# Ledger of designs, part 66: designed miniproteins, single chains

Each design is a single chain, and the fold is of that chain. pLDDT is the mean over its residues in the fold that is shown.

## One batch from the design tools (miniprotein)

Design m2278
Fold by ESMFold2-Fast:
Structure m2278 (fold): chain A 90 residues (1-90)
Amino acid sequence: SNKEKILEIIKEAEEKIKKAKTVEEVFEVLREALLKIYEYLSDEVREKVKKEVDKYMEKIENSEKADDVEYVKEIALELLKKIREIIEES
């Protein structure tokens, strides 16, 4: 199912983020995962996911810890958890 494929993409992204060494690597993993996920989403679910992405990206950009890789990883993993919750509820 599309749901199972999305959850697999999220799981792989979580593991890659945990292993990332730089903020740029975290953002690259998120970008690639989101591009793959969006292909499987309905318009309604896609808009919900995009709102969470925007919210969490603004949180990072407005933080004095935006260059702290451990902080960025924490926020990225929280975002992926929120996306998983949205997918599980759809």
Scores: mean pLDDT 87

Design m2279
Fold by ESMFold2-Fast:
Structure m2279 (fold): chain A 84 residues (1-84)
Amino acid sequence: SLLEKVQEFLNFLATVPREQWDDPEVRAALEKKADELVKEIEGSTDPEVVSYAIALYTAAQDESALPPWLRELLKKVAEAVLGK
């Protein structure tokens, strides 16, 4: 399900220590997973998927917690659902 795909992405992000978010290999893996997720969730009107997209969009606004590239990545995932 699309909800399961969103959960898999979030679980993967949660397994990476914050100090490794600047690692080029970790960044490349997250960018690839986010691009794949965007293709699957694009235009979803499922209320649970929309709820997660809102949460991701909110997280993307936190300049103190996340590096700029990760905020842009989360925003891209959220906008795939919310941009309609």
Scores: mean pLDDT 76

Design m2280
Fold by ESMFold2-Fast:
Structure m2280 (fold): chain A 88 residues (1-88)
Amino acid sequence: SNELLEQIIKELEELKEKVEEGASPEELIEGLEKILAYAKKNNAPQELIDLLEHTILLLRDLKEQGLLTKEVAIKMLDELIEKIKSLY
């Protein structure tokens, strides 16, 4: 539903604000995992679930490499939000 998508976008925008305020890579990944769980619980479209899962995988990989900076995290969240908005 549109309400589900609006809520997911809102949660992603709030997570982005937390990253801008100094949230750790661990807190970012935990926040995205919670948004993914919310999407799955509310039967979000598979394409949206896949996009969230793929983004979490990329962020975990970047974190393991020591490359998950605040700037990179913000860029990836912006790209995720834009992709979701483009699908709907």
Scores: mean pLDDT 88

Design m2281
Fold by ESMFold2-Fast:
Structure m2281 (fold): chain A 57 residues (1-57)
Amino acid sequence: MLQRVQSLQLALQKYNVPLDTLKILAGISLSKTLPSLTGDELVRLEKALVKLAGELL
């Protein structure tokens, strides 16, 4: 979990994607912090990031 959260944070920073935008696209509450996310919620964020990154570049 921790390693996946760190990888996601680095990817968000690299692609300059706002975390809140990604949470909205993944259907995750804006009140949830990255460490509080379940494995399923992290997978949804990762998939949303991949789709968004694919649309941008």
Scores: mean pLDDT 70

Design m2282
Fold by ESMFold2-Fast:
Structure m2282 (fold): chain A 97 residues (1-97)
Amino acid sequence: SDIEQIKQDLASLVQNLDSLTDDELIRRFNEIMIRAVRYLLEIGDQAGAAEVVRIGVEFNMRIILGVYQSREQIAQAVRETVARVTAILDQVQKRQS
C-alpha cells in the first residue's frame, strides 16, 4: 500500500542517513514528506495532512534560519521528525484496520 511504502521510505532515509550529503538528506526528506501529505489528503485525513505540513514547515524553517549548526544536529532533527511523521501514519493504519 502507499502508506507502507511511505513508512518504508522514511525508515530507509534514517538507515541510509550517514551515506547522504546534507542536501541529499534534506531533498529526500522533503520528497517523502510531500508524498505523505498527498496520501493523507487522498484518503480524506485533512487533520493528519495539516500536522505533517506543520512538521515539515518547522523543520525547513529551522534549516533556513541556521538553527542547526552541524551535520549531527540536522541528522538528529531528521530522525526526530521521521519518528513524529511515522507515528501519524501508524495512527492512520490503525484506523484502517
Scores: mean pLDDT 87

Design m2283
Fold by ESMFold2-Fast:
Structure m2283 (fold): chain A 113 residues (1-113)
Amino acid sequence: SLDEILEKAKEKLKKSTNPYVQEILKIVIDALEQIKANRDNPEAVEKILREAMQKIIDILKKVNPELAKKFAERLQKLYDEFLDNRDNPEAREKTLVKIFELVLETIDELEKL
């Protein structure tokens, strides 16, 4: 669920010593809080998601351009799936969870480098 991802992101932020990871986690937490507040507005959710993901990609490009490219490619596939499910709120929320799980997975890869 989005609430479980939000809790996991907050826990990771408390434990992280990497400034770039901390910056990405703050973007994730803010985006998830905004998405939760705007659940009834699909256009607002799309805008929040797009803006948050672009900020994350820009940070990743500064730290590890290869990881940024891999992330952007995987994200594009999930984002297309998210847009295709505009008329299915349950499938759309499952894809949102997958997108934020991808961000947390990418953070774990970044911290291992």
Scores: mean pLDDT 87

Design m2284
Fold by ESMFold2-Fast:
Structure m2284 (fold): chain A 69 residues (1-69)
Amino acid sequence: TDMIDYYIGTGTDYYTVGDDYYDIGIDYFEMGDVTGDDYDYGIGMGYFHWGDVYRTIGDDYYDIADDMI
């Protein structure tokens, strides 16, 4: 139980980090819309990519927890 709780908690933490990265990406996209600067859109895309990476890590931790049940 404690080990399953740890993996679920860690997966949730990685999802939270992924959500934070998506929020930053949205902010850069909104800034790009204001400035018209392709650089801001590029940074936003980078944050979305890392948001996906962190969510994938979270999914891996959830899968480990499921395998222990």
Scores: mean pLDDT 81

Design m2285
Fold by ESMFold2-Fast:
Structure m2285 (fold): chain A 85 residues (1-85)
Amino acid sequence: MDAIRAAARQVAAILDEAGRHLSPEVAELLRRYAEEAVAQETLEDAAATVAAGVMTALARASPEDQPIIEQAAQQSSDIFAQAAA
């Protein structure tokens, strides 16, 4: 339980940092999904919530914002993969 919450909070911090370089609308969207991910009871649900947030953000993002979101998504995926191992 603590490891899942730690991974979700670490991902939320990564998404928050990425949001400082994104448009306010996209940053707020990622923040909302990050908060929802921290509220999940399973690692699978937390990871799925973050993936949904990333996909929604990418659909709304400018070409300049896309690489920043993709980098944050990769870092988030790596953290959840390590927590699952």
Scores: mean pLDDT 82

Design m2286
Fold by ESMFold2-Fast:
Structure m2286 (fold): chain A 72 residues (1-72)
Amino acid sequence: AEVDEYAKEIARYLAAMGTPEQIEELSTLPDQYHKPILVFYGKMVGKTEVVELSAENRVKVLQEAIEIAKKR
């Protein structure tokens, strides 16, 4: 449930502010960059708790957000 909510909010922000090229580039970043990227987007959408997710769930949030943003 929380993964879906974070993904939707981050996807909305990415769709508004990011280009398709930038969104695709995010999907290729190593896991070590996923936490700081999600901290940034979490702050932008008011969901700072996303950093408490496991590395696996952070990847899922980012991947789902990218897919939602691409299908806008």
Scores: mean pLDDT 68

Design m2287
Fold by ESMFold2-Fast:
Structure m2287 (fold): chain A 80 residues (1-80)
Amino acid sequence: TLERMRELLERLRELGLAISDAEEERLLQAGKGDFARFLRLVGRYLRERQRLSEEEFEALLKKLGLSPEEAAAMREGFLA
């Protein structure tokens, strides 16, 4: 849902990531209606815009409370 997508972005901010309102709007628009697609987009965003290492990404991913399938979608985006 859109609410769950916003909650994920807010959780990332709570964990120390600087995500602007414009970046949030772009991610929500691109992934809207498909949570797995949204997770892939967020994974790519974390690599390309936040410049996280794989180690930093895996540590962050463990704190997000995602299912194994949801975590896999986010990893696909990060590694693409």
Scores: mean pLDDT 86

Design m2288
Fold by ESMFold2-Fast:
Structure m2288 (fold): chain A 65 residues (1-65)
Amino acid sequence: MSREEALREAIRLAREGRGDLAGAVVTIHAGEEVGLKLSEIAKKLMAEGLSGPEAVVRAAEELLA
């Protein structure tokens, strides 16, 4: 699975309410660095009031840009 494929799968999983699986998929298939960046962005967004699933979707979209 490519980096872009892993991030798209993470968006799909997060939209289904499986944000924990989204992080695992990114780390396994895109690597630890990308997984850590996803987690850091999502944590910042959650601190700003986004739900876990919403934060993961937004973080993955930012990494795809």
Scores: mean pLDDT 83

Design m2289
Fold by ESMFold2-Fast:
Structure m2289 (fold): chain A 86 residues (1-86)
Amino acid sequence: MLSTEEFIENMVKAAEEILEETIESLKKQGKSTEEILRELRNLGAALLGQARREAEERGLSPEQIEKLLARIEEVIKRKMEEVRKE
């Protein structure tokens, strides 16, 4: 079974990969920066909701859940900043 640390690392990595693939797909479709940022906001909210639900189902403490969500939020923020600079 995955440890709590491995679960958190895998969840953060999966979120980053989904965000990167989504950005690449939207750029290939010719979406504007504003459209990409809107899609990332929607996707980010969905990823945070899924992560909270899965962490709660696993029995993570409130502090562990907040750590997981903070890490995912930081990935979302970084990816949105990268899109804005292009």
Scores: mean pLDDT 86

Design m2290
Fold by ESMFold2-Fast:
Order: C-alpha cells, then structure tokens, then sequence
Structure m2290 (fold): chain A 80 residues (1-80)
C-alpha cells in the first residue's frame, strides 16, 4: 500500500530528526545508497527521506557500516 509505505517513511524521518546531526548524516548516506539500488516508488521514498534530512542540515557523506547500522537502529527504536 503506497499510502502506508509513505506513512512509514515519514515516521522514520521524524524519528531520525530527533537524533544527533552525525546520526542523521549516517542515515542519509545509508538511504542514499539504498535509493541508488532501488527503482520506482521505493527509490522515490528513499530519495525523499534523504532530501528531508539534508534540509535539516545532514550531509550525504561516506559513513562506516558500523555508524550506518547504529544510526538506523536508533531511528527504528524511536519509531517503535
């Protein structure tokens, strides 16, 4: 369901915006990498999330896998 996917993406972005700018930047890089591997609706959702994080001051710069997983884990924990 496109509406449900958009709602989930919006929740994840809102959660990420509550994290440190460093965690937001690591998550933005993770989502940017995901957008490059996806197509159609999934690509649009991932890119939209990146754009919102960048608007808040996040930087799409290379982050270690460990930093990326930590940031994603924190954002997901806040959504639950």
Amino acid sequence: DVAEDREAAERLVEAALQLSLEDQSALAYTLHQQAQQESGHSKELAQGMVDRLEAAGAKVVPASRERQLAALGKARELVE
Scores: mean pLDDT 81

Design m2291
Fold by ESMFold2-Fast:
Structure m2291 (fold): chain A 95 residues (1-95)
Amino acid sequence: MSKEELTKEVNESLLLMARSVVNIMVKRSKDPKGAQEAGDLFIQAIELLIQAEELRDTDPEKAKKLKEEAKALLKKAQEKEDALVKEGKLPKTQL
């Protein structure tokens, strides 16, 4: 029971961090709309990864499908970010 509450807190923190990164990208972009579209795909991917982790032990087949969908969204988000960086509209995001 306590572990489930801790998992929810970690997942909420992960989403908050993702939203913060997206906000920084939008503020630093010469194309805020393009940066927001890339960020929205990134946030959707994180939400799917969280859902997949929640289902890992109870529905592993659904968890696998959600991970594959998240991977596709992350690739699409990265391609949009890379395009904006190449056009000089967004500085490359580095950790």
Scores: mean pLDDT 78

Design m2292
Fold by ESMFold2-Fast:
Structure m2292 (fold): chain A 94 residues (1-94)
Amino acid sequence: SDEELKELARELLEFLKSVEPQLPAEARPALQTAMDLLERVLNSEEFDEELVEQALKAAALAAQMARPTAPEVSARLEAKLRETVERLKEILEK
């Protein structure tokens, strides 16, 4: 399941890159932290659950910071994070 876990991390990273231009400037540092952590997950030989958890927290912070000025983008990011957490739990339970 390391291949499935890394594919999930790659899909999340691609999503974060796609929404970055739509985020307010104040949310971008938290988003960049999430993207950097996901790139570390993808470049590691071992799947590091702690790095993924930190990336999810950073992305959630970006969504919260974006909510007042970009509520639609914030909602899309929060929905993707919920989907990613659910899929992560499913893969780890196998």
Scores: mean pLDDT 85

Design m2293
Fold by ESMFold2-Fast:
Structure m2293 (fold): chain A 87 residues (1-87)
Amino acid sequence: EKEEEIDKEVEVALALIISAIAKKYNTPLTPSQIEKLEKGAEIAEELGLYDVAIELYRTIANSAEALGDTERAEKYRQKAEELEKKK
């Protein structure tokens, strides 16, 4: 569906904006913002945008670690590394 495709691109764009702001200002993301990045990263991966997915997963991992969520941080670091090996 055309609208679903546009919505997927918008979700990825929003995740990238949130990620860029967090990295620039070294600001920990809220749990809600992390969920938004998770959604954007998964969609980027589905669309074959591996560089984008890697960047989002790394931002999720760093933010999760800052919140004390070590298991989530480890999970997303591993996902980013796996996608890098695919290149």
Scores: mean pLDDT 78

Design m2294
Fold by ESMFold2-Fast:
Structure m2294 (fold): chain A 86 residues (1-86)
Amino acid sequence: MSDEEILEKLEETLRAAIEAIKKLIKEGKLEEAIEAAKQAIAELEEAIKNLEEELKDRVSPETIKKAIELLKKAKEEVEKLLKEAE
């Protein structure tokens, strides 16, 4: 898997998770959306901490930086959705 493919798959995974939370909000399942968002934020924070160790032998340092930025942006989007659901 190339650096580009890793970033693309990460972005697709993050997009799917964000859309799932948006669907819960749209359906009025606010309690479920809040719990999903809180769990996603915790998982994203853990991923940001561990990503360098997980990818250091597989991708360039530049790709790791881009992956961390994608995770940070996803976390900010999920935090906005959490505030919307609360």
Scores: mean pLDDT 81

Design m2295
Fold by ESMFold2-Fast:
Formats: structure tokens, sequence, C-alpha cells
Structure m2295 (fold): chain A 66 residues (1-66)
């Protein structure tokens, strides 16, 4: 896994773990179909559904609201 990318994304959402990020996305944003596997692939930089990846990268860059 790319630890720097993982840490940056978790910090942008104010969460300490991948599990907390999944719950944050489900609870705060209504993303009921977010799974740990999707988040794991985004944090690893693997090809994932573009909309999820672009949203997370936009939040980190300050372009998308939380």
Amino acid sequence: MRAERRERILRAFGVRSQAELVEFLRERLGLTHVRRAHISRVLAGEPVPAILRLYLEGVVAGREPL
C-alpha cells in the first residue's frame, strides 16, 4: 500500500483508520454502497470506480465539500 497517500486521505477526512473512513462516507455522505474493498483500492492507488476516486482526491485537494 502507498502509506503516504493513505495517511493524506485519512487526515483530510479527520479519521484515523480505513474503517472510520468507510463509516464516515456512509453516515455523513449517504454513500450506502461504500465498502472497505473500494476504500482499500483507492488508498493503494489501484483502478477503482472513477467517481469515488475523484471525489476523495477532490476532498484532499480542497475542491470538494466534506
Scores: mean pLDDT 62

Design m2296
Fold by ESMFold2-Fast:
Structure m2296 (fold): chain A 79 residues (1-79)
Amino acid sequence: MAAEKENELLKQGKGEEAIDLGSIFFTLAFTELTDEQREEIRKYLKEVFGLSDEEIDAIFAEADALRQSLDEHFERSKK
């Protein structure tokens, strides 16, 4: 999970990388990205943070679920 990976980076004294990971998750959750942009983020996460494809897919799924929840909340506020 994104929060667990951020905490792991903080424990390693990599506060800057932890902030970057949090910023990427926030961007994924609150911004609709193209498939090409998602693949660039995937490459970045693999090279910089050493994440597996499965861990990155979990982060994308969490961000997508949050974005969908926000969209449904706003739609339900307008009859």
Scores: mean pLDDT 68

Design m2297
Fold by ESMFold2-Fast:
Structure m2297 (fold): chain A 66 residues (1-66)
Amino acid sequence: SKAEQLERLGVELVIRVGSTPELLARLQEAGKLLRQGRLDEAARLLAESARTYDVPELEARIRALL
């Protein structure tokens, strides 16, 4: 599902960047949005996070799910 793909991309972002408190807080918020069925909002938050941490390949993959 789109939600499962977004969850996996969030995990991949943590693997590439490292678990900082700021990134973990963003992923916790994205996880809440996914559980609420707010997939586009979760995808935007994850794409913004990938951009903030300079992982353009993950930003592009996340945006492809929008």
Scores: mean pLDDT 86

Design m2298
Fold by ESMFold2-Fast:
Structure m2298 (fold): chain A 93 residues (1-93)
Amino acid sequence: LKKEAEEYKKLGEKYLKEGNIEMAEVYFARAATLYVREGKYDEAFQIIKDFGDKTGNVSLQVALSLHVIELQIDPSSIDAELKRLDERAKKLK
C-alpha cells in the first residue's frame, strides 16, 4: 500500500531540515490536502501544527489551518488546490 500523504509529509520534513521553508510549506500543504481528501482531518491539522512549531510562523500556520477547514467544507476544491501546490513547487525548484 502506497501512503501518498505520508510520502509528501516526509518530503516536507526533508526540505524543512535543509532550511528550504518554501518547499517545506508546499509539501506539508499537499500532505494536509491529501489527508483531508482521505477524511483524516486530525492528521492534516497535526502536520500543520508541527510545521508552525518548527518554523515559528504562527501566521502561516493559522492560514494553512483555515485552508484545511475550507477544504472540509468544499471538497470539490481539493483537486484545484493540489494543482496549485504542484505549480508552486515547480516554480521554487
Scores: mean pLDDT 77

Design m2299
Fold by ESMFold2-Fast:
Structure m2299 (fold): chain A 94 residues (1-94)
Amino acid sequence: SQIPLSEELQKEVDEIEKRHNNEVNEILLRFEAGEISAEEALERIEEITKRYYKEVSELYKKNLSEEEFKKAEKQLKERQDRALKSFREYLESK
């Protein structure tokens, strides 16, 4: 079910993902501390999450075959949609 990535490509994806997780966590900590509204937190998380998926998509486009990229792009879109839905539900529940 996973697209076979080279060790080097997987490492680059992992570094991008770590940066994204750190940026999201910083926004969530500010929201939980009452420093920003749920609306502002969601807008910032949506922006950085879309940027993350775009960066990973561009990396895949450069390193994968056309067929593998097409499959990867579909999986990334589904992952992005699930991530954004999860953040909306979390922030709306507070």
Scores: mean pLDDT 84

Design m2300
Fold by ESMFold2-Fast:
Structure m2300 (fold): chain A 55 residues (1-55)
Amino acid sequence: MLSGNEAVEILNEAKKKGVSLEKIQEIAREEYKKHNGDNVEALQAAAERIIKEGL
């Protein structure tokens, strides 16, 4: 659903809105493991998760 570019933009917006870098990295690491090391899928999933959690 999200492109890799859209995922990066969402992560950057979360940082601007005050979500901690540590929280973003934690989510990204969890999604990276779930998506078999696929960086693009992990970023997309991390961005989706940030949206879903209202961060």
Scores: mean pLDDT 74

Design m2301
Fold by ESMFold2-Fast:
Structure m2301 (fold): chain A 94 residues (1-94)
Amino acid sequence: DEKKKKLEEELEKAKEETFKAVQRLLPLLRRAVEDPALMKDPKVQRAIELAKEAGKKIEKAAGDDSLSLEEKVKLLKEATKLLEEAIRLFEEAL
């Protein structure tokens, strides 16, 4: 059962990393959506698309009780990667 304990620790770490990325994203997203000119920027549009995809993965990891711990960890890691790409695109456009 060492494997289950390790997966539970990985899940908590993945949740923390995802939450931290969301906190970094939110002020950038707010700035972009409040400016109609920025909303026309292709990098801003792509960043919003990536953030939406990340949101769907986070929602699935949190809401789908049929998923294994490994599947939840994978979804959160993929969500964090998408959020990091979105943050980079916002920083380049803003």
Scores: mean pLDDT 88

Design m2302
Fold by ESMFold2-Fast:
Structure m2302 (fold): chain A 84 residues (1-84)
Amino acid sequence: MKFTKEEIERFLENLRKMLEAFGVSKEKIDKFIQDLKEFFEKNPNASIEELRKALLEMLEKYGFPKELIDYVKRILDAEIELRK
């Protein structure tokens, strides 16, 4: 199963709001979201599992706290479950 462009954009906007709530700077959020958009654009045939892995690795690379990464994991897993 693949994410649509609309689903990706909605996810990225929700992620931006969450990062802001965690006190992440606007500049860091903007760069992170752009890196994610580029990944999705370069990998249009990526599976949900590949997208999940890339997102989690990118969060770790950017130095986000484990609690935030775990929270994003739960949201992704819930989104995937709703699509079964």
Scores: mean pLDDT 75

Design m2303
Fold by ESMFold2-Fast:
Structure m2303 (fold): chain A 89 residues (1-89)
Amino acid sequence: MELYRPKEKLRKLLESAGITEEEVTWDEILTAIGLYINDEKLADPEDPSIVDLSGTPLGEIAGMDSFDTRNPQPLVDALLKHMERVPVP
């Protein structure tokens, strides 16, 4: 199982979503992001595939003001820049 150590900005976002572990799986990160988007009601009510990230900590991490959930790759690439892969012995 691949483990990741979030950097400061991502760690704070994960802590706000209830994840306090120093090392997390990719599935835990994606689950926390999904819960964050749902709890903050960031999805556009007229087009739920569009998520407004403007002025949010997630938007600062992603480096973008919005994303299309049908094309998640830019968000995934941005998240990977805010975490470090933990080497498995």
Scores: mean pLDDT 78

Design m2304
Fold by ESMFold2-Fast:
Structure m2304 (fold): chain A 88 residues (1-88)
Amino acid sequence: NAAEAFAAEIAAAFARIVITLLKKYYPDNPKAQELIKELEEEVARLDARAAAGDLTFPRTPEFFQKVAELLKPEIEWINEKIRELDKI
């Protein structure tokens, strides 16, 4: 599914930015290291999903709405992992 692949690609890019920020601002924090590992595993999953997708997609509002709907839970999951760091 092209929409799922595109959403996965965007989510993976966001997760990579988060990993970079965690490494910069929480160096040597054991909980941050656990979260980085979880995010790296999620990036691998998202990259595989993006690679498996169709390279063609319709340029319609419905397609972009579906991408946004698919992207929302991925971003929410990443944000929840970040919030878990604050509970240390």
Scores: mean pLDDT 74

Design m2305
Fold by ESMFold2-Fast:
Structure m2305 (fold): chain A 97 residues (1-97)
Amino acid sequence: SVEKELLEIEKKYAKKLEKEGDEKIKEMIKLIDEIAKDDEKVQNYLKASLYIANYASDEENEAIEPVFEEVAEDPKNKPFLEKVEEVLKKIREKLAE
C-alpha cells in the first residue's frame, strides 16, 4: 500500500528533521507542533515535507517524490490534504506577524 509506505516515510523523515534541523527549522517545527498539537499524522507529514525540501539527498528525493505524488493524486486523501493546507495557512499567518 502506498499509504503505508508514505506513513513509514513520514515517521522516518519527521524524526530526521527534529534531529538535524537548524534554528529556523526548529522554529517551524515548534509552529507545526503548536498548531497541529492533537494531530500526529499532520505533524509527521509536514515535518517530512520540510525535510525533503531542505535536507533530502538526490537519492532520497528520487525514492520519496513518487510516493508523495501518488498519495496526492488519490481523491480519498483529499480531506487529509485539506487539513494539512489549513495548518500551513495558520503557520504562514503566524510567520507574517
Scores: mean pLDDT 78

Design m2306
Fold by ESMFold2-Fast:
Structure m2306 (fold): chain A 104 residues (1-104)
Amino acid sequence: DEAQRVGDEARAETRGLLALAGVNDAAFVERIAEAVGRAAREAAAAGLSPEEINRVVNETLAELLGMPSVGGGIFSAMRRAAIDLGVNNSPSQIQGVKNSEKNK
């Protein structure tokens, strides 16, 4: 499945970026990577172009990391935001939305 492959790639890239940023909260990293991967997979399944999928990934990362902008320099800004969140506030950022399916 191409959409699944795109999602898996985005998830792996997000994990790598957070690891390079020194984020060592594995649960936080997995939650961010999972959310980004899902957004990328859904965009690919909807038939969006690679450029549009990349925009969705960048916007999702900016939203989850509390950053108001994305673009050139996104990795440096993302590293700073991820380090700050991963060290201080990770449990409160993503919690409560992926615990289990409710009657699904």
Scores: mean pLDDT 65

Design m2307
Fold by ESMFold2-Fast:
Structure m2307 (fold): chain A 83 residues (1-83)
Amino acid sequence: KEKLLEEAKKLFEKGQKLYQEGLKAFLNGDYDTAIKLFTQSKDLFQQSAKLAKQAGDDKLAKLSQQLAQASQRNIALAKKAKE
């Protein structure tokens, strides 16, 4: 199912871009923007993981799950840093 894998890769790439933008916002002390960007990247990585698993790409599925969890951890860190 080539279409599912292409969709998963596209979502993964979008997630990576937002994740990197979130890291830059976090490093600049813009915690509100970081939380928003990490929330968006988390959602994209979760969607990518689901589609990658359906397409049989276990490597992409696992990597996407790991980055979704990293995004969630960074949301928690940004919330604490904002306090």
Scores: mean pLDDT 89

Design m2308
Fold by ESMFold2-Fast:
Formats: structure tokens, sequence, C-alpha cells
Structure m2308 (fold): chain A 72 residues (1-72)
């Protein structure tokens, strides 16, 4: 459950940052949000079924790396 809590916090923080992107066109924000939500949903499913804590942390880390282009 700790890993799921970490993922939830990451999702919440990312959505907050996207809401603060006032200078981006609305269509661009919507595409980023949709893309992120789809990836987060897939990762959430993977982590829920992952018994290896180290592997789950690795997956979360890879997901954070994918988000860096949106939040440099």
Amino acid sequence: NELLEKLKKLIEETLEKLEEMKDEPLSVKEEIVREFEEEAKKLYSQITEESDKQKALELIGEFQEKLKPYFP
C-alpha cells in the first residue's frame, strides 16, 4: 500500500502542476493530462499486482523520468 500511496501523491502533484500551466494552450494541457492519466492508470495496475517492492519502485522511477519533459 505504501507504493500505491507514493503513486497517488505523484499523480496529485503532477495534476497540480498541470493546472498551474496558465501559459499553455488548453488543448495542449488536455493532451498532457490525458496522456499522463493513461500511463498512470497502467502503472497503478502494474504496481497493484507487483509483489517485488524493488521492482515496483523501479517502475515508479521510470514513470517520473517520463514526466520530466513536462516539468523540467
Scores: mean pLDDT 66

Design m2309
Fold by ESMFold2-Fast:
Structure m2309 (fold): chain A 108 residues (1-108)
Amino acid sequence: SSEKKELEELLKEFKKLVEDYLNGKINSDVFFDRLEKVFKKLLNSPEGKPLLEELLDLLGELIPKIPAEDLPKLLAVLEKLLEMLKKNPEFESLIPRVEELIAEVKKL
């Protein structure tokens, strides 16, 4: 569908934003605001579920590369995602993965 293609392009654009963030080209506040926006868009459609799974896997790989000063910002965004997932039964199967990522961040 056109919606699925738009969500796939959104994730592709976000992957480029990850590179810019890691290279210091964008501010952490801008990066985490964009991450929250991506989560909200992916949660608006069942077609977003496999893309959200891919994004969570990418975030797992990203955690050890994030500056220690930015870890509280990642934690806040993941906790907001967890609250959104608890209100959306279609995405409930992703709750354990988000809880795992939160636990990984808290150990650092």
Scores: mean pLDDT 86

Design m2310
Fold by ESMFold2-Fast:
Structure m2310 (fold): chain A 57 residues (1-57)
Amino acid sequence: SMEEKEREARRKKLFAEYQAQLDADGSDEPLQRMYELARRAKKEGKSIVEVEEEEKS
């Protein structure tokens, strides 16, 4: 479905953005944030994208 493709594209974009930030400033803050989102997603039975959207909202 289009929703599935959109979710997959967003996940790839999110990873690419965190990778670029890490490379640019040498900070592990973006990576730590991604791991925190993943941990919370697993705890709540949600995807990383869903948790990120909730945090942004």
Scores: mean pLDDT 70

Design m2311
Fold by ESMFold2-Fast:
Structure m2311 (fold): chain A 85 residues (1-85)
Amino acid sequence: GLDQQIQQSLARIQQIDPNLAQQVQTLVREAINAARNRDAFSAEVQLGMLRILRGVARVIGDDELAELLGQVIDALEERVRQLLA
């Protein structure tokens, strides 16, 4: 499912940058918690921070990291949408 896809992408980020993986994991957890509490604003703030991290990866030329962050964002957006439905 979506949670498994997020964990697989996070495991790959962990191999590249352990500190970034920990930050991303925290943002993912906070977005899911916000969505479960029906706090769409806070969920979108966490997603926005992930999009900023992806943008930074692109600017510095780390295309692999940007792609992995994109995979996390896409799966998390769908998961948040399901939880808020």
Scores: mean pLDDT 91

